# Designs tried in a protein design run: designed miniproteins, single chains, continued (2). Part 41

Each design is a single chain, and the fold is of that chain. pLDDT is the mean over its residues in the fold that is shown.

## One batch from the design tools (miniprotein)

Design m5489
Fold by ESMFold2-Fast:
Structure m5489 (fold): chain A 58 residues (1-58)
Amino acid sequence: AEELRKAGEEFIEKGKELEEYARKNREEMSPLEVELLIGMGALLYGMGNWFLRKAEEL
């Protein structure tokens, strides 16, 4: 479904934004904070891929 595809794209884009934010602000943050943001971005990326796969199955 088109809605699932759009949701997937939005989650992937949000994940990329979090990773970029962590990298740009790495010197202002602790290593743990950077890893948490990158991990959160990876989670959103995984959710986005799940939505995209569901859109293809329908």
Scores: mean pLDDT 79

Design m5490
Fold by ESMFold2-Fast:
Structure m5490 (fold): chain A 58 residues (1-58)
Amino acid sequence: GREAARRDAEYLAERLREAGREEEAKQFLSNVEAALRAGDSRAVLDALLAAGQAVKEL
Protein backbone atom coordinates (compact mmCIF):
# COMPACT_ATOMS: atom_id res chain seq x y z
CA GLY A 1 0.00 0.00 0.00
CA ARG A 2 0.93 3.69 0.00
CA GLU A 3 2.19 3.57 3.60
CA ALA A 4 4.46 0.60 2.83
CA ALA A 5 5.87 2.47 -0.19
CA ARG A 6 6.52 5.58 1.96
CA ARG A 7 8.21 3.47 4.65
CA ASP A 8 10.45 1.74 2.07
CA ALA A 9 11.22 5.11 0.43
CA GLU A 10 12.22 6.68 3.77
CA TYR A 11 14.47 3.69 4.55
CA LEU A 12 16.27 3.98 1.19
CA ALA A 13 16.51 7.78 1.47
CA GLU A 14 18.14 7.46 4.92
CA ARG A 15 20.76 5.07 3.47
CA LEU A 16 21.51 7.61 0.71
CA ARG A 17 21.76 10.48 3.26
CA GLU A 18 24.17 8.44 5.44
CA ALA A 19 26.33 7.98 2.31
CA GLY A 20 26.39 11.77 1.70
CA ARG A 21 23.92 11.62 -1.22
CA GLU A 22 21.51 14.18 0.34
CA GLU A 23 20.26 15.80 -2.91
CA GLU A 24 19.65 12.40 -4.52
CA ALA A 25 17.66 11.34 -1.41
CA LYS A 26 15.52 14.53 -1.60
CA GLN A 27 14.82 14.07 -5.32
CA PHE A 28 13.97 10.38 -4.80
CA LEU A 29 11.48 11.15 -1.98
CA SER A 30 9.92 13.92 -4.10
CA ASN A 31 9.55 11.51 -7.06
CA VAL A 32 7.91 8.82 -4.89
CA GLU A 33 5.41 11.30 -3.35
CA ALA A 34 4.54 12.74 -6.78
CA ALA A 35 3.99 9.23 -8.19
CA LEU A 36 1.84 8.20 -5.19
CA ARG A 37 -0.23 11.41 -5.54
CA ALA A 38 -0.75 10.64 -9.26
CA GLY A 39 -1.65 6.99 -8.55
CA ASP A 40 1.22 5.90 -10.84
CA SER A 41 2.20 2.50 -9.42
CA ARG A 42 4.80 1.93 -12.16
CA ALA A 43 6.57 5.22 -11.37
CA VAL A 44 6.56 4.33 -7.64
CA LEU A 45 8.08 0.91 -8.36
CA ASP A 46 10.67 2.33 -10.80
CA ALA A 47 11.79 4.96 -8.26
CA LEU A 48 12.07 2.40 -5.45
CA LEU A 49 14.03 -0.04 -7.66
CA ALA A 50 16.45 2.68 -8.83
CA ALA A 51 17.11 3.87 -5.25
CA GLY A 52 17.45 0.25 -4.08
CA GLN A 53 20.08 -0.39 -6.75
CA ALA A 54 21.98 2.78 -5.75
CA VAL A 55 21.96 1.66 -2.09
CA LYS A 56 23.24 -1.83 -3.06
CA GLU A 57 26.19 -0.14 -4.84
CA LEU A 58 27.20 1.76 -1.67
Scores: mean pLDDT 86

Design m5491
Fold by ESMFold2-Fast:
Structure m5491 (fold): chain A 61 residues (1-61)
Amino acid sequence: HMTEEQRRQALAWGYAAALTGEPLSDEEIRRLAEKFGISEEEVRRLYDEGAAQAKADIAAA
């Protein structure tokens, strides 16, 4: 199981990447999947969720 803390961390990284415009690399996705004990697909899903929050904030500005 991934902890709520780890989930928040993944969302925060997705948010930050969206603000900088730099996508998460395949290398970083693999590292995060290993660290959290989840699939690469799940890491991408959480990252996209965080990025969606940033895009909403950007659109509102």
Scores: mean pLDDT 76

Design m5493
Fold by ESMFold2-Fast:
Structure m5493 (fold): chain A 74 residues (1-74)
Amino acid sequence: MREELLAEAEVAVKLIQAVTYLNIGKRTKDKELYEKAIETAREALELARQHGNDDLAKSAEYIREEAEKLLKEL
């Protein structure tokens, strides 16, 4: 139970970080921020999948895909 709660919290923190990088990247058009959003979202996705949290995994996939799309449009 404790380990499961810590893993869920870690995924949530990584998702917040990824969204923050993505939103700042959208405002600044900074390639490095989009790359950080992609990497952080990928880490969140891997962790969510390891713990079987499909909802968090889908959220991480969405953020990663959005950041990758915006990076390609720079």
Scores: mean pLDDT 82

Design m5494
Fold by ESMFold2-Fast:
Structure m5494 (fold): chain A 97 residues (1-97)
Amino acid sequence: MITEEEAEKLTPQELIALANRYFDEGKYEEALKLYEIAVKKDPTNPVAYINLANVYYKLGKYDEAIKVLEEAKRLHADDPAVQATLDAMIEEVKAKK
């Protein structure tokens, strides 16, 4: 495990890669922290928002997952492919509530 201070020194791409590893291991709380730092470092990258929403979904935090996906939609309003992907994910999360 790395500290939050060590995580702040990583690039957004390195944070996502590390968080994906924790997510695959079922360490959702650790993955959540790393994805949150990645989103803060690069709020323009929809991948970090999608991964953050997936962690909330695994934790049963469906309202938080929807909020994160809707924020990603707001930041990528001019990208129809990203919009379609995010809409499909929001509907999937809503279907589980």
Scores: mean pLDDT 81

Design m5495
Fold by ESMFold2-Fast:
Structure m5495 (fold): chain A 84 residues (1-84)
Amino acid sequence: MFEVSEATREMIAAAARAAHRVGADAEAMARAFFGVAAVEGALLDADEEGIEALAETFREAALAAGVSEEDAERAARLFRERLA
């Protein structure tokens, strides 16, 4: 199974908090998440299962940062669409 590393989870959580703090929309948040995943190398060998695990991690991090459920789900979907 694909596993998101602790370091990647911490960077995603930091990005979600920063995006929420500046009032970023779902599109901007999806771009930030893509950037974190790319920098951490999480995208290099991610298959469909890995992409889904990353998208779910982004959704949970956004919710934990105080982002609405609607915007968190939209950001995760936009992240998936960027890789399709």
Scores: mean pLDDT 74

Design m5496
Fold by ESMFold2-Fast:
Structure m5496 (fold): chain A 68 residues (1-68)
Amino acid sequence: PLSQEEVARLIGLALRAVGHLLEGDIAGAAAAVAEMARLLGITLPAPRSEEEALAALARALAAADALE
């Protein structure tokens, strides 16, 4: 299970990733998702497109949900 501090950080990173995706900033979204993956202890491929970034964000969120 994730700590309360880790949950708060994941929520902040998810919101940041969504913000970057809404602006078309794939690099910013990729950086936020990479930090989520690090906190979750999972490995995700570096997204190279908006579709890949959205898929990576969805995987990170699913992994976080599975730990709750």
Scores: mean pLDDT 80

Design m5497
Fold by ESMFold2-Fast:
Structure m5497 (fold): chain A 55 residues (1-55)
Amino acid sequence: SMEEVEKKLKEIEKALKAGDIDRAVALIAEAKATLSPEQLVEFQKKYGEIQLEIV
C-alpha cells in the first residue's frame, strides 16, 4: 500500500536528518527489497524530492 511507502520514507528522512547514514542506507536497501514495482516508482519519486530539500 502507499502507506508503507510513506512510512519507509519518513524513517529514511529521520535517519538522514540525524546524520545516521548507515541506517539510512540500510532502510533504503530494505525498501527496495520489499516494495512492489509500482511502490518503487513512487518511492524513487518522493525520495528524490526529499534529497532535493535536505541537500
Scores: mean pLDDT 77

Design m5498
Fold by ESMFold2-Fast:
Structure m5498 (fold): chain A 84 residues (1-84)
Amino acid sequence: AAASAADEEAARLIVKGKKAYEAGDYETALKYFLEAAALAESDALKGVALRNAAIAAEKLGKHEEAAELRAEAERLLAAAGVVP
């Protein structure tokens, strides 16, 4: 099946977040990854967005937030059949 419009926009936000992360702008990266997770309808895409958000949060020293985001990402990815 074709991806939903929400999943397409979420995927674009993940790309924007990745570019911000590569530029060292971890705050902007975290924002885009969290927006992607909120928009995503697919468990796999939401899980990928939250996993990337956890990495950005860790870079910002937000260790507790990063741990929570990682735990949610792992559950969603497992539900989607994604092998760790």
Scores: mean pLDDT 84

Design m5499
Fold by ESMFold2-Fast:
Structure m5499 (fold): chain A 67 residues (1-67)
Amino acid sequence: MSKEELRRKGEELYRKGEEYYRRGNLSEAIRLYVESARLFRKSGDEEGAKKAEEKMRKVALERERSG
């Protein structure tokens, strides 16, 4: 898998994470953001990785407060 393919997969997983977050499925959103961040890091996209990790942390905090 090329760096460009890894980056595109990272973006796809990030979008899926946003979709699950909008639907209120916080656990699945967290999982998708974690995988997105990993793919962004492997692709060399540090900005994308930080964006995904920041979203994961915010959603994880919301889940802790709600349950």
Scores: mean pLDDT 84

Design m5500
Fold by ESMFold2-Fast:
Parts: C-alpha cells; structure tokens; sequence
Structure m5500 (fold): chain A 74 residues (1-74)
C-alpha cells in the first residue's frame, strides 16, 4: 500500500463514519471514537511523511470540525 492509498482509505473512513452517524447506524460517541482514531493515524503519517503535511492538515482540520459538531450534539 502506498502512503497516498493509506491517506485515501483514512479519508473514506471519515466520510463513511459521518454517513453512518447521519443514518442513525452508529452513536455520536462511536463516531467520535472512530474519528479520533483516524486523526491519530493521520498525525502519525504527518510526522513520518512531512511532504504530505498540507493534505494531512486539511483532513485533520475536517475531522476536528466533525468531532466538535458531534460533541455539541451529545
């Protein structure tokens, strides 16, 4: 698996998690747990591959916004 493929899979996991929450298939707490795990993986990738920093920072910011929104709904 390439680094770009790994980032694509993590981005897809974020989008899928948000959709599952919107459809009532998972709780907000479950969604937050998945999003925080994905964020940790992206932070690790950013440390190992600083050339992807801009893309990873944008995705991390998207995740932070989603987590903040979910926490307001708990």
Amino acid sequence: MTVEQEIDLLENEVDSTVELYKKGRISGEQAIAVLERVKASLEALKKKYPQYKERLDKLIAKIDAQIAQLKKQL
Scores: mean pLDDT 85

Design m5501
Fold by ESMFold2-Fast:
Structure m5501 (fold): chain A 79 residues (1-79)
Amino acid sequence: SMMEEEKKKEEEIVKKLEEDVEKLKKLFEEGKLSLEELKAAAEHAKKLAEKAREEGKEKIAEALEKAAKELEELVKEAE
């Protein structure tokens, strides 16, 4: 069904976001990503989450909010 295809696309986006967050965390741990770049990524994720919520893309918004929170937590621990 078309609804099933749309759900699969959302799940794929969520998985991609989770992978990107994990990659950013590893790059930061390895010293390949600066604290400034990590902060920028967290801020970008927040803005994308707000837009996703406004567009009614709740699952994508939740994934982006989680990503932003995890990145902000890492920033706070590094400061």
Scores: mean pLDDT 81

Design m5502
Fold by ESMFold2-Fast:
Order: structure tokens, then sequence, then C-alpha cells
Structure m5502 (fold): chain A 91 residues (1-91)
């Protein structure tokens, strides 16, 4: 449905916001965060395109978008921790 497509868009926006915040918080691993952002944006855009082409699968694509967001949250957190550890070693 149109409502589910809008939910996928919101999940994409929230996911990219997490990565934009992670890039600011973790300058020593910024290239890794930027690579993750490109990966996430590409995957989310593919899901949106799929949902727009076949709205009957919108619930499945929304589920996949939420799973991508959860993976991105975990990976972004790991990158922030890595940046913090690198700063501690350089200080």
Amino acid sequence: SKEKIEEIKKVKEETLRILDNAARASPLVKDEVDALRKEAETKMNELLKGAEKDPSKADQYLKEAKEIKEEVERRAFELIVRDNQLRHRLS
C-alpha cells in the first residue's frame, strides 16, 4: 500500500540519519562509515523501487528495510567504538 511505501521511506531516512551522525562522531573511520552509507542507500532504494513496482509485496520490503536498519545500527555502533579505541591509542 502507499502507507507501507511511506513507512519504507521513513526507515530509509532514519537509517541514513544514523549513518550521517556516525560519520560526524567517528572521523577516524569516516571512509568505512561512508561506504556503509552508500551500501545502505543502494539497498533501501532497491527495496523502494520493488515496493513501488509491486505494492502487494510492500509488507515484505518494509520488513527487509527494518532488518537493514538494525544491521546498520549494529555496524555503525561498532565503527563508533572502533573510532573511540583508535583515539585512545593515539592520545
Scores: mean pLDDT 88

Design m5503
Fold by ESMFold2-Fast:
Structure m5503 (fold): chain A 73 residues (1-73)
Amino acid sequence: GAEEAAAASAAAAKAGTEAAKAALARGKTGAEATGAALRAIGDGIDAALAAGKAAGAEGFAAGRAAAVAAGRN
């Protein structure tokens, strides 16, 4: 429910921050870093919506997996 959605959103925010840091470390522009962060956050938001729609641990697991995939490559 809301707890699963909140966890997925927090993971998405963390993934976005890491993506922006990695892009900046590679000498990317602020716009490119923002694009990377937004993509990671967008994937996390999609995961949060999926978690909110599905009840219980199954929805949470799906949302968490999607957020992790968005942030860490």
Scores: mean pLDDT 65

Design m5504
Fold by ESMFold2-Fast:
Structure m5504 (fold): chain A 66 residues (1-66)
Amino acid sequence: MELRITFKGSVEKKIGTLLRLIGEPDVEVERLSEDEWRVRFLGSEEAYQALLEELKSEDHLEVEEL
């Protein structure tokens, strides 16, 4: 299960989200550009949906399911 995240605006919120994702179990993150990151989820579908809902609730980023 894979996402593309595009960050907007706040550098502080961007850093916070990246640290959150790096600390998440079964998550791999890859930098595509300054503000675009690929997120691969290796865990359960349930955990993926919970993370996806969390990320989609944030106003400082856009989430695209791959």
Scores: mean pLDDT 80

Design m5505
Fold by ESMFold2-Fast:
Structure m5505 (fold): chain A 89 residues (1-89)
Amino acid sequence: MSILERAIQRVKELADELGLTPEEREVLIDAVKRIFEEFDKTGDLDAVNRVIVEARRRLEALGVPEDKLRAMTQLLAEIAKEYAKEKEK
């Protein structure tokens, strides 16, 4: 399984655990794809962090509570960190 496929699976598992709506789940999946795309284009972790911030804002606009927002943004940050480490090999 690719790193992207594993990251999407982790997001789906967290979405199920937190009882997220299909719309909220899609925001997270989109964010994972954008993290990988942005890192591949720029190699810039600051640009990747902006993707995470925008995903958080989208979820907050959907009314997601702070505890769930924190869990989701933490997972996105961990995914970004793992992808950056893989690219260093």
Scores: mean pLDDT 83

Design m5506
Fold by ESMFold2-Fast:
Formats: sequence, structure tokens, C-alpha cells
Structure m5506 (fold): chain A 68 residues (1-68)
Amino acid sequence: MVPTVEQLQSLIDWLRELAKSAPPEVAARLLAVAERLEALIQNDPDDLAGARELLGEAGDILDEMAAR
């Protein structure tokens, strides 16, 4: 499934919301992924490979949070 720019923007907003209640270290990682996704949308919105890699990083962070 190919994420749309709208779906990526929704993910960015959700990651920023999660960062507000996350521990500082995890919050920094979530915000870094959100910032990189936002930059991708602004500079190269057709970079599907880059978007998939950033989605993978977000998933890894969420999996680490769930393993507590």
C-alpha cells in the first residue's frame, strides 16, 4: 500500500501528539522522524522509498515503546 501525502501528514501529527506524553528520549526520536517526514513531503513528495524507510523507523520506535 502506497501512503498518500495526507496519510503521511496525519502520521506526523500523531507522532507529535505521542511525543508530548512520551519520555524525553523517545519523544526526541518521534519528533526527529516527524521532522524528516515533513521535510520529505515538502522537498520530494514522490520519494516513496524514503517514506517507507521513515515509516519503518517510526514502527521500530513504537515497538520499543510497546515492549515495556
Scores: mean pLDDT 77

Design m5507
Fold by ESMFold2-Fast:
Structure m5507 (fold): chain A 55 residues (1-55)
Amino acid sequence: SEIDEIMEEAKKLSKTELAVLLAELLEQYSNETDPERKALLQEIAREVEKLYREV
């Protein structure tokens, strides 16, 4: 899935890079008007936040 592909790339990132990615995802979420794309961005942000807390 698209989420799985993004998460494979995210696993290669440092904790600082994960924090930047999370901030970028949250900014994209706040600017997104399509509810399906908003839901996808929220799910990706949640998975990145979990990874950030474990790294």
Scores: mean pLDDT 82

Design m5508
Fold by ESMFold2-Fast:
Structure m5508 (fold): chain A 74 residues (1-74)
Amino acid sequence: SLPPLSPEQQAFLDEVREAVDGAVKVENLIRAGKSREDIEKFVEELIEKAKSPLAKGLLRFLVDTLLWEEERRR
């Protein structure tokens, strides 16, 4: 049985999960064929709503990577 996470460990994982969940939502919009403008508006709102500097930074990095990969597929 896994021991419970410390509050510090839980907070860190929650920040990482927030960034990953945001990136997954952006990938879903890309797969749905949403316009670049719609995707960029969603990304900006998502980053603004992120709770921590770590979550904001990770989300920006993941999204920029996804958009770069999408552009290369064109």
Scores: mean pLDDT 79

Design m5509
Fold by ESMFold2-Fast:
Structure m5509 (fold): chain A 72 residues (1-72)
Amino acid sequence: SEIEELREEILRLIGEILRLIGEIIDLEEKLKTAEGEELEELKKKLKELEEEKKKLQEELEKLSKKLDELKK
């Protein structure tokens, strides 16, 4: 079923988003004590993870809308 496949894909994306949130939280904690070059490196990594998270959240929203359309 297209609905079942879509639900499984949504759950997979949720899992990936949760993983990225965990990595972001870890980096934010490291940023509290980082200085100089380490601080700049961690800021760049944080920005990259936040962009990746945003991309996955946008994909999740699109799939959720498609699922809603298929249920109607």
Scores: mean pLDDT 85

Design m5510
Fold by ESMFold2-Fast:
Structure m5510 (fold): chain A 83 residues (1-83)
Amino acid sequence: EAEELYERGEELYEQGKYREAALQYALAGDLYAQRGDYRKAAEAYRKGADALLSLPNPSPEDLAAAEQLRKNAEMAEELAKQQ
């Protein structure tokens, strides 16, 4: 369930496991978007991007993933406004 993935992301973030947190948040965002809950999808994608940016030494791949999640969040925010 999307909610369980989001909660798992929060737990991993609190543990400093930022890449694992970002993955759970991204998956939660995808499931929220799939069911048309674009506001929650945007929140999950934002949290995923923030997790990657919280890494002490993010790789170029981490930064690219964070930017993609930010763009996914922006698209979901626009879709939420159109509902």
Scores: mean pLDDT 89

Design m5511
Fold by ESMFold2-Fast:
Order: structure tokens, then C-alpha cells, then sequence
Structure m5511 (fold): chain A 55 residues (1-55)
């Protein structure tokens, strides 16, 4: 789950050059629909880590 979130964050940054709060919220909503609550939270951590590293 973390790795999935990391790849999502990296891909969003590559495609758009930035990751906005609205994008983060939309991804969280989609992940919570597809994954368990804990898996969605791990994926969100991965996404935020990717954004932090690509800053």
C-alpha cells in the first residue's frame, strides 16, 4: 500500500509539476473506496513521502 501511494504521488508530480491539496483529497477519497482504512492510510503516507522527496 505504501509503495502504491508513493507511485501515485510521483506520477502526479511528473504529470502536473505539483500536487495540490485538492489532488491529495481526491486521491485519499479514491483509495478509501478501493482499500481498507489502514491500507488507504499507508498509501497516503507513501504519496506524501514522494511529494516531500520531489520538492
Amino acid sequence: AFELGYEIGRKLYELYGEVTEDMIKAVKEMLEEKLSKEEAEEAMKGMLKAIEELE
Scores: mean pLDDT 79

Design m5512
Fold by ESMFold2-Fast:
Structure m5512 (fold): chain A 81 residues (1-81)
Amino acid sequence: ADELVKKGDELFKQGKYEEAGRLYSQAGQLYNDQGDYKGAGDAYDKASRSFYLMGKKTGDPVYYKAGDHLRGLSEKSYQLA
């Protein structure tokens, strides 16, 4: 999970928000499966932000919908932490 976050952070710095968001989402799922709900919340939050930035960049509403979904997963994970 930590390696996926690091790779996501590198892609995010390069403006590759969709790729970063996918890696952060995968990290969130892995943290959740491990019972690291804070790690899951942090990773899903980064994924949500990445897809919102893709929405701003492309104007495609599908990215905002993805961001909203991941925001919900982040909030739910934090409630379990």
Scores: mean pLDDT 84

Design m5513
Fold by ESMFold2-Fast:
Structure m5513 (fold): chain A 77 residues (1-77)
Amino acid sequence: GREASLEELEKPLKELEEYIEYAKNVLKDEELAKILEEKLEEVKRLIEEGVSEEVLKKIEEIVKESKELVEEAEKKK
């Protein structure tokens, strides 16, 4: 059961790390990078507390919000 959930969790973690790298290296937006790092830490905490369907949905929402923040930062350049 949990093995499949761990594979699903690896994808959002990698996606958040890619957004952080993009914010730091491409956008040069240190404030956005900090916000994304805080979101990554929140996702890691949720994983440590135990993965349920509700937790997976919360992780998906955090990733979606992070993508929207990156897209908004790109539009302001």
Scores: mean pLDDT 77

Design m5514
Fold by ESMFold2-Fast:
Structure m5514 (fold): chain A 58 residues (1-58)
Amino acid sequence: SGEEYAKRAENAAKAAEMLGRPDGAAEARKYFELAKEAGDNEEEAKKYMELAGQAAGG
C-alpha cells in the first residue's frame, strides 16, 4: 500500500541519518514527503520509496 511505501522511505532516511549521511538523509526525507502525498497512488508511492532508498544508499 502507499502507506507502507512511505514508511519504507522514512526508514531509509533514518538509516542515512544514523550512518552520518546528512545529504542522503535530506534527499530521502523529500522522497518520504512525496510518498506520503501520493497516498493511495501505490505506483507513485513505490517510485518515491525507491528514490528514497537510492538517495539514502548513495
Scores: mean pLDDT 83

Design m5515
Fold by ESMFold2-Fast:
Parts: C-alpha cells; structure tokens; sequence
Structure m5515 (fold): chain A 106 residues (1-106)
C-alpha cells in the first residue's frame, strides 16, 4: 500500500540517520564523552524508528524528538561541546562525501 511504501522509505532514511549519528558519536567521543553518549541515544532512537511498524511511527518519532531536544539542551548548557559536535558532524559528512565520490569514479 502507499502507507507501507511511505513507511519503508521513512525507515531507510531513519536507518541512514542512525548510522550517521553513531559515526558522529564515535568521532565526538575523543573530545566530549557526554556529547557522544547523547549522540548514541539519538542514533538508537533513529534505529528504533527505522524498525517501527506504521502504527508505532508516531511514538518512535516522539522519542527521536526527545533525544534531539536533549542534545540541543546539552549544547546550550555546554557551548564548547556543541562546537565539538558540529566539527564531528562535519568530519563524518566529509568522509561520507569522499566515499560517495570514490564509488562514483569506480
């Protein structure tokens, strides 16, 4: 059905976000273990969302929003940690972009 197709597409995007934030957490852990833990929780929330049934999507989306809000609050209370997180996100995005470029050239 159209709803099942939309859920599958959303699940793939959520899985990609889970992988991304897990990677960011691994990079961030070298500079800020607190931010890394929050990023891991966000990644786990996205992974649960990726595996959610259509009926579970609203609840799992709410859990993702809660983890996003927690990470944003942490950044506001710890501005240096917010900057370290942004740098870790940029580094992972650069690594992913390079892998995509290498794959396209192969």
Amino acid sequence: SAEDAAAEEFGKLAAAQAAFYRGVAEIAAKKDEGAAEMLRRLADAYLELANASSEELPDKMEEVEKEKEALERYGKENPEHAEARRESEAELRQREAELVRQAALS
Scores: mean pLDDT 77

Design m5516
Fold by ESMFold2-Fast:
Structure m5516 (fold): chain A 87 residues (1-87)
Amino acid sequence: MEKVEEGRKLLEKGREYFEKGDYKEAIKLYEEAYRLFVEAGDYYGAAEALFELSDSYKKLGDYKKYREYVNRGVALAIIGIGDEIDA
């Protein structure tokens, strides 16, 4: 599906900016990737984007956003596998 491929490309570009230390630009790309994955119903891709967002906020010293995005990523990963119990 076109949106999944576009989301994966945005994750790849976000990782390039993350490696360069441009965490704010990486965040923008990861937010767009997350949106595309959710629209496509790819909850694993969406969870991956949320984990990348959490790491980017951690690098910026925003530990509140880091924790929020980790929790959201875990929740979406659980939805993606269909196992919502004992998690």
Scores: mean pLDDT 81

Design m5517
Fold by ESMFold2-Fast:
Structure m5517 (fold): chain A 62 residues (1-62)
Amino acid sequence: TVTIKIISSFPVPLSVIREIALSLGASEVTQLSDNVFEVSGDFDPEKFIEALEASGYKAEEV
């Protein structure tokens, strides 16, 4: 389980974050706040962050 923070001036849709995470092998995504998500499953957190950045989102593990 990894907690990811999206650095953004606007709320990021859970559906977008969930779709990216699931495509990389995550099993569950829970929104903790407007920009903080908990991602569970057998996936690579570094690749997930890279995929988010490729989609225009600045992201970091917290």
Scores: mean pLDDT 80

Design m5518
Fold by ESMFold2-Fast:
Structure m5518 (fold): chain A 70 residues (1-70)
Amino acid sequence: QQVYPTDQEVVDMLINHYKSVLPKLSEEEQKELIESLEELIKELEKTDPKRAKIYKEVLEEIKKLSEEYL
């Protein structure tokens, strides 16, 4: 609660995590992951617009990585 990573550190950690897992996922699983993140962003826009922006940045990078594997 008191100690947490910065917004940019969260983006970097999430991008690194998904970069490692995306090659292990099927095309369908990658699309489902993208859809799940889009839904999460919509909910965050209602409660925490700053965090929604962070996840939008992560989603854009994930989409680029996913397109490279398609």
Scores: mean pLDDT 74

Design m5519
Fold by ESMFold2-Fast:
Structure m5519 (fold): chain A 66 residues (1-66)
Amino acid sequence: MVYRLRLVGDVAASIGVVLRLIGDPDTEVKRIGENEYEVTLRGDEETERRLVRELREDPAVEVEEL
């Protein structure tokens, strides 16, 4: 699936999320703006579901499914 991520508020608090995604070999991350990223998840369904849940629970991250 493809998701748009927007980092809101404290960027320093949100950098850990971006670094986790970049470090995942089944995840493609494209920077589309200063605090906006397009993320393509190519891993298994369980890993995708877990990552999306963690992103949606982070108050400094807005997640949109494309």
Scores: mean pLDDT 72

Design m5520
Fold by ESMFold2-Fast:
Structure m5520 (fold): chain A 115 residues (1-115)
Amino acid sequence: AEEFVERWRQAARDYAAALGAPLEEKEIVKDGYKIKVLTFEHRGTVTVLVVLIDEDGKVEGYLATLPSREEAEKLIEKIKSKEDFYKVMDELLQRADAAFAAGDGRVNAARLEPE
């Protein structure tokens, strides 16, 4: 399970490096689960990778693009627990769907498959 997280982290590092963007990492470790947040900015757009590894080693990953640093920081600050992770990711997917319907390409989000 953790090997998919390391692949996604490496992909994020390689992509940020290719864009010349500094990669920021945050980790929350609690009650046997981990939440990893990787963030980088390119041309005013912020890319955020959020990954949960639960107590059973199950991996949930989400990749999002947000229109500003401030929006990304607000989203990351809301994630303090496993329950917050699921709530924030669900709200983010709904926001991305609404933005897509409105023709706003600056907000997108997708769930990652650990293949």
Scores: mean pLDDT 78

Design m5521
Fold by ESMFold2-Fast:
Structure m5521 (fold): chain A 68 residues (1-68)
Amino acid sequence: SPIEEAKKKIEELIKNSNLSEEEKKKFREGVERAMEVLSKIEDEEERKQMAELLVKLFEQEIKEKEKE
């Protein structure tokens, strides 16, 4: 599903990042919250579009955090 694909992509980004285990845990908690929000979207196409957007947003946030 688009949600599972998005989750897998974000988890791979977290795994391959240079973040500490504590920061990785925080991002994983954010992913779980985001997936819960996506599951509440009734329209399948809107859900797919939001999932793609979340992948891009998490990628950007992880890269910004790595700069610290």
Scores: mean pLDDT 82

Design m5522
Fold by ESMFold2-Fast:
Structure m5522 (fold): chain A 61 residues (1-61)
Amino acid sequence: MALEAAKLAKRQGWSKEQQARALLAARHSGASEEEIKEAAELLGLDYEELREIMAKLEAER
């Protein structure tokens, strides 16, 4: 679940890239965009910034 991934990332002090990778994995596992947006808010990330990082990670494949 996206929220659980976000809570873990925040607790562990993960980088923005690691946080984005965790949320991208949650999306691939069926998390909705609303769940991703809520997780970004929990992490203190701007949703647009998160979307840009996730898009860059997808493009690296």
Scores: mean pLDDT 75

Design m5523
Fold by ESMFold2-Fast:
Structure m5523 (fold): chain A 82 residues (1-82)
Amino acid sequence: MEEEIKKELEGIREEAERAAELARELGDEELAEQIRRDGEAAVKYLEELSKTKPLEEVYKLAKEALERARGLAEQLERELAA
């Protein structure tokens, strides 16, 4: 479970990086910086939460955060293609 959470957190970082790059391609450097900050904040929050909450709860939250990060990247990719 802890290793699975780590993989989800790595995924959040990767998707945030991808979304930030897409935002830069769209010419929105402010959005790119916000996406990077939000991604890092989410990872740090979940890492801290894993110290006090059951790992099953943290894993669920990490999966949800990763799905949101992927959704944002997909949306920006679609905007760039439009």
Scores: mean pLDDT 83

Design m5524
Fold by ESMFold2-Fast:
Structure m5524 (fold): chain A 97 residues (1-97)
Amino acid sequence: MANALARARRLVEEMEEIVKKLKEEKPDSQTILRAIEKIGRLAEEMHRLGVLTPEQLAEIEKLLGKASEAATQGNVDEAIKYLEEAVKLMREAVEAA
């Protein structure tokens, strides 16, 4: 448990830093889409580590899909909000484990 949880905690910290930078820099849609892709890969790694259930991963993927849709429509603030919600769910999963 300790090694997988320590890795998952580092992944969540990396995702939290990504979201923090997006909120500070007010980036373009391409930057947000790249962040969505990275967070999606990190979420899949957390699932492989056994920290996310299939149901939790599905909810996160749904939020990432909403973030991508908002980003492609130019709604940067809404895209960041969905990313923040996805990362919060992953933080809660780590703290519950």
Scores: mean pLDDT 87

Design m5525
Fold by ESMFold2-Fast:
Structure m5525 (fold): chain A 64 residues (1-64)
Amino acid sequence: LAELIREAALAAGAPEEVAERAAEAAKQSPTINDALRAAAEVLAPHLSDDTVDAMLTRVYLEHV
């Protein structure tokens, strides 16, 4: 899951350090929903809400 979040964030245009922080936040989360929420919080200042939503929806569908 964390790897998918990192790759998706980079593909969406997030800086490398932001994508890595989002992936790390996801690793520290006990559930998929918590991981996606934690990643969204890290990405929100750097990407539009629409981009974050589309990206994390894709990650969820690829993970399950």
Scores: mean pLDDT 79

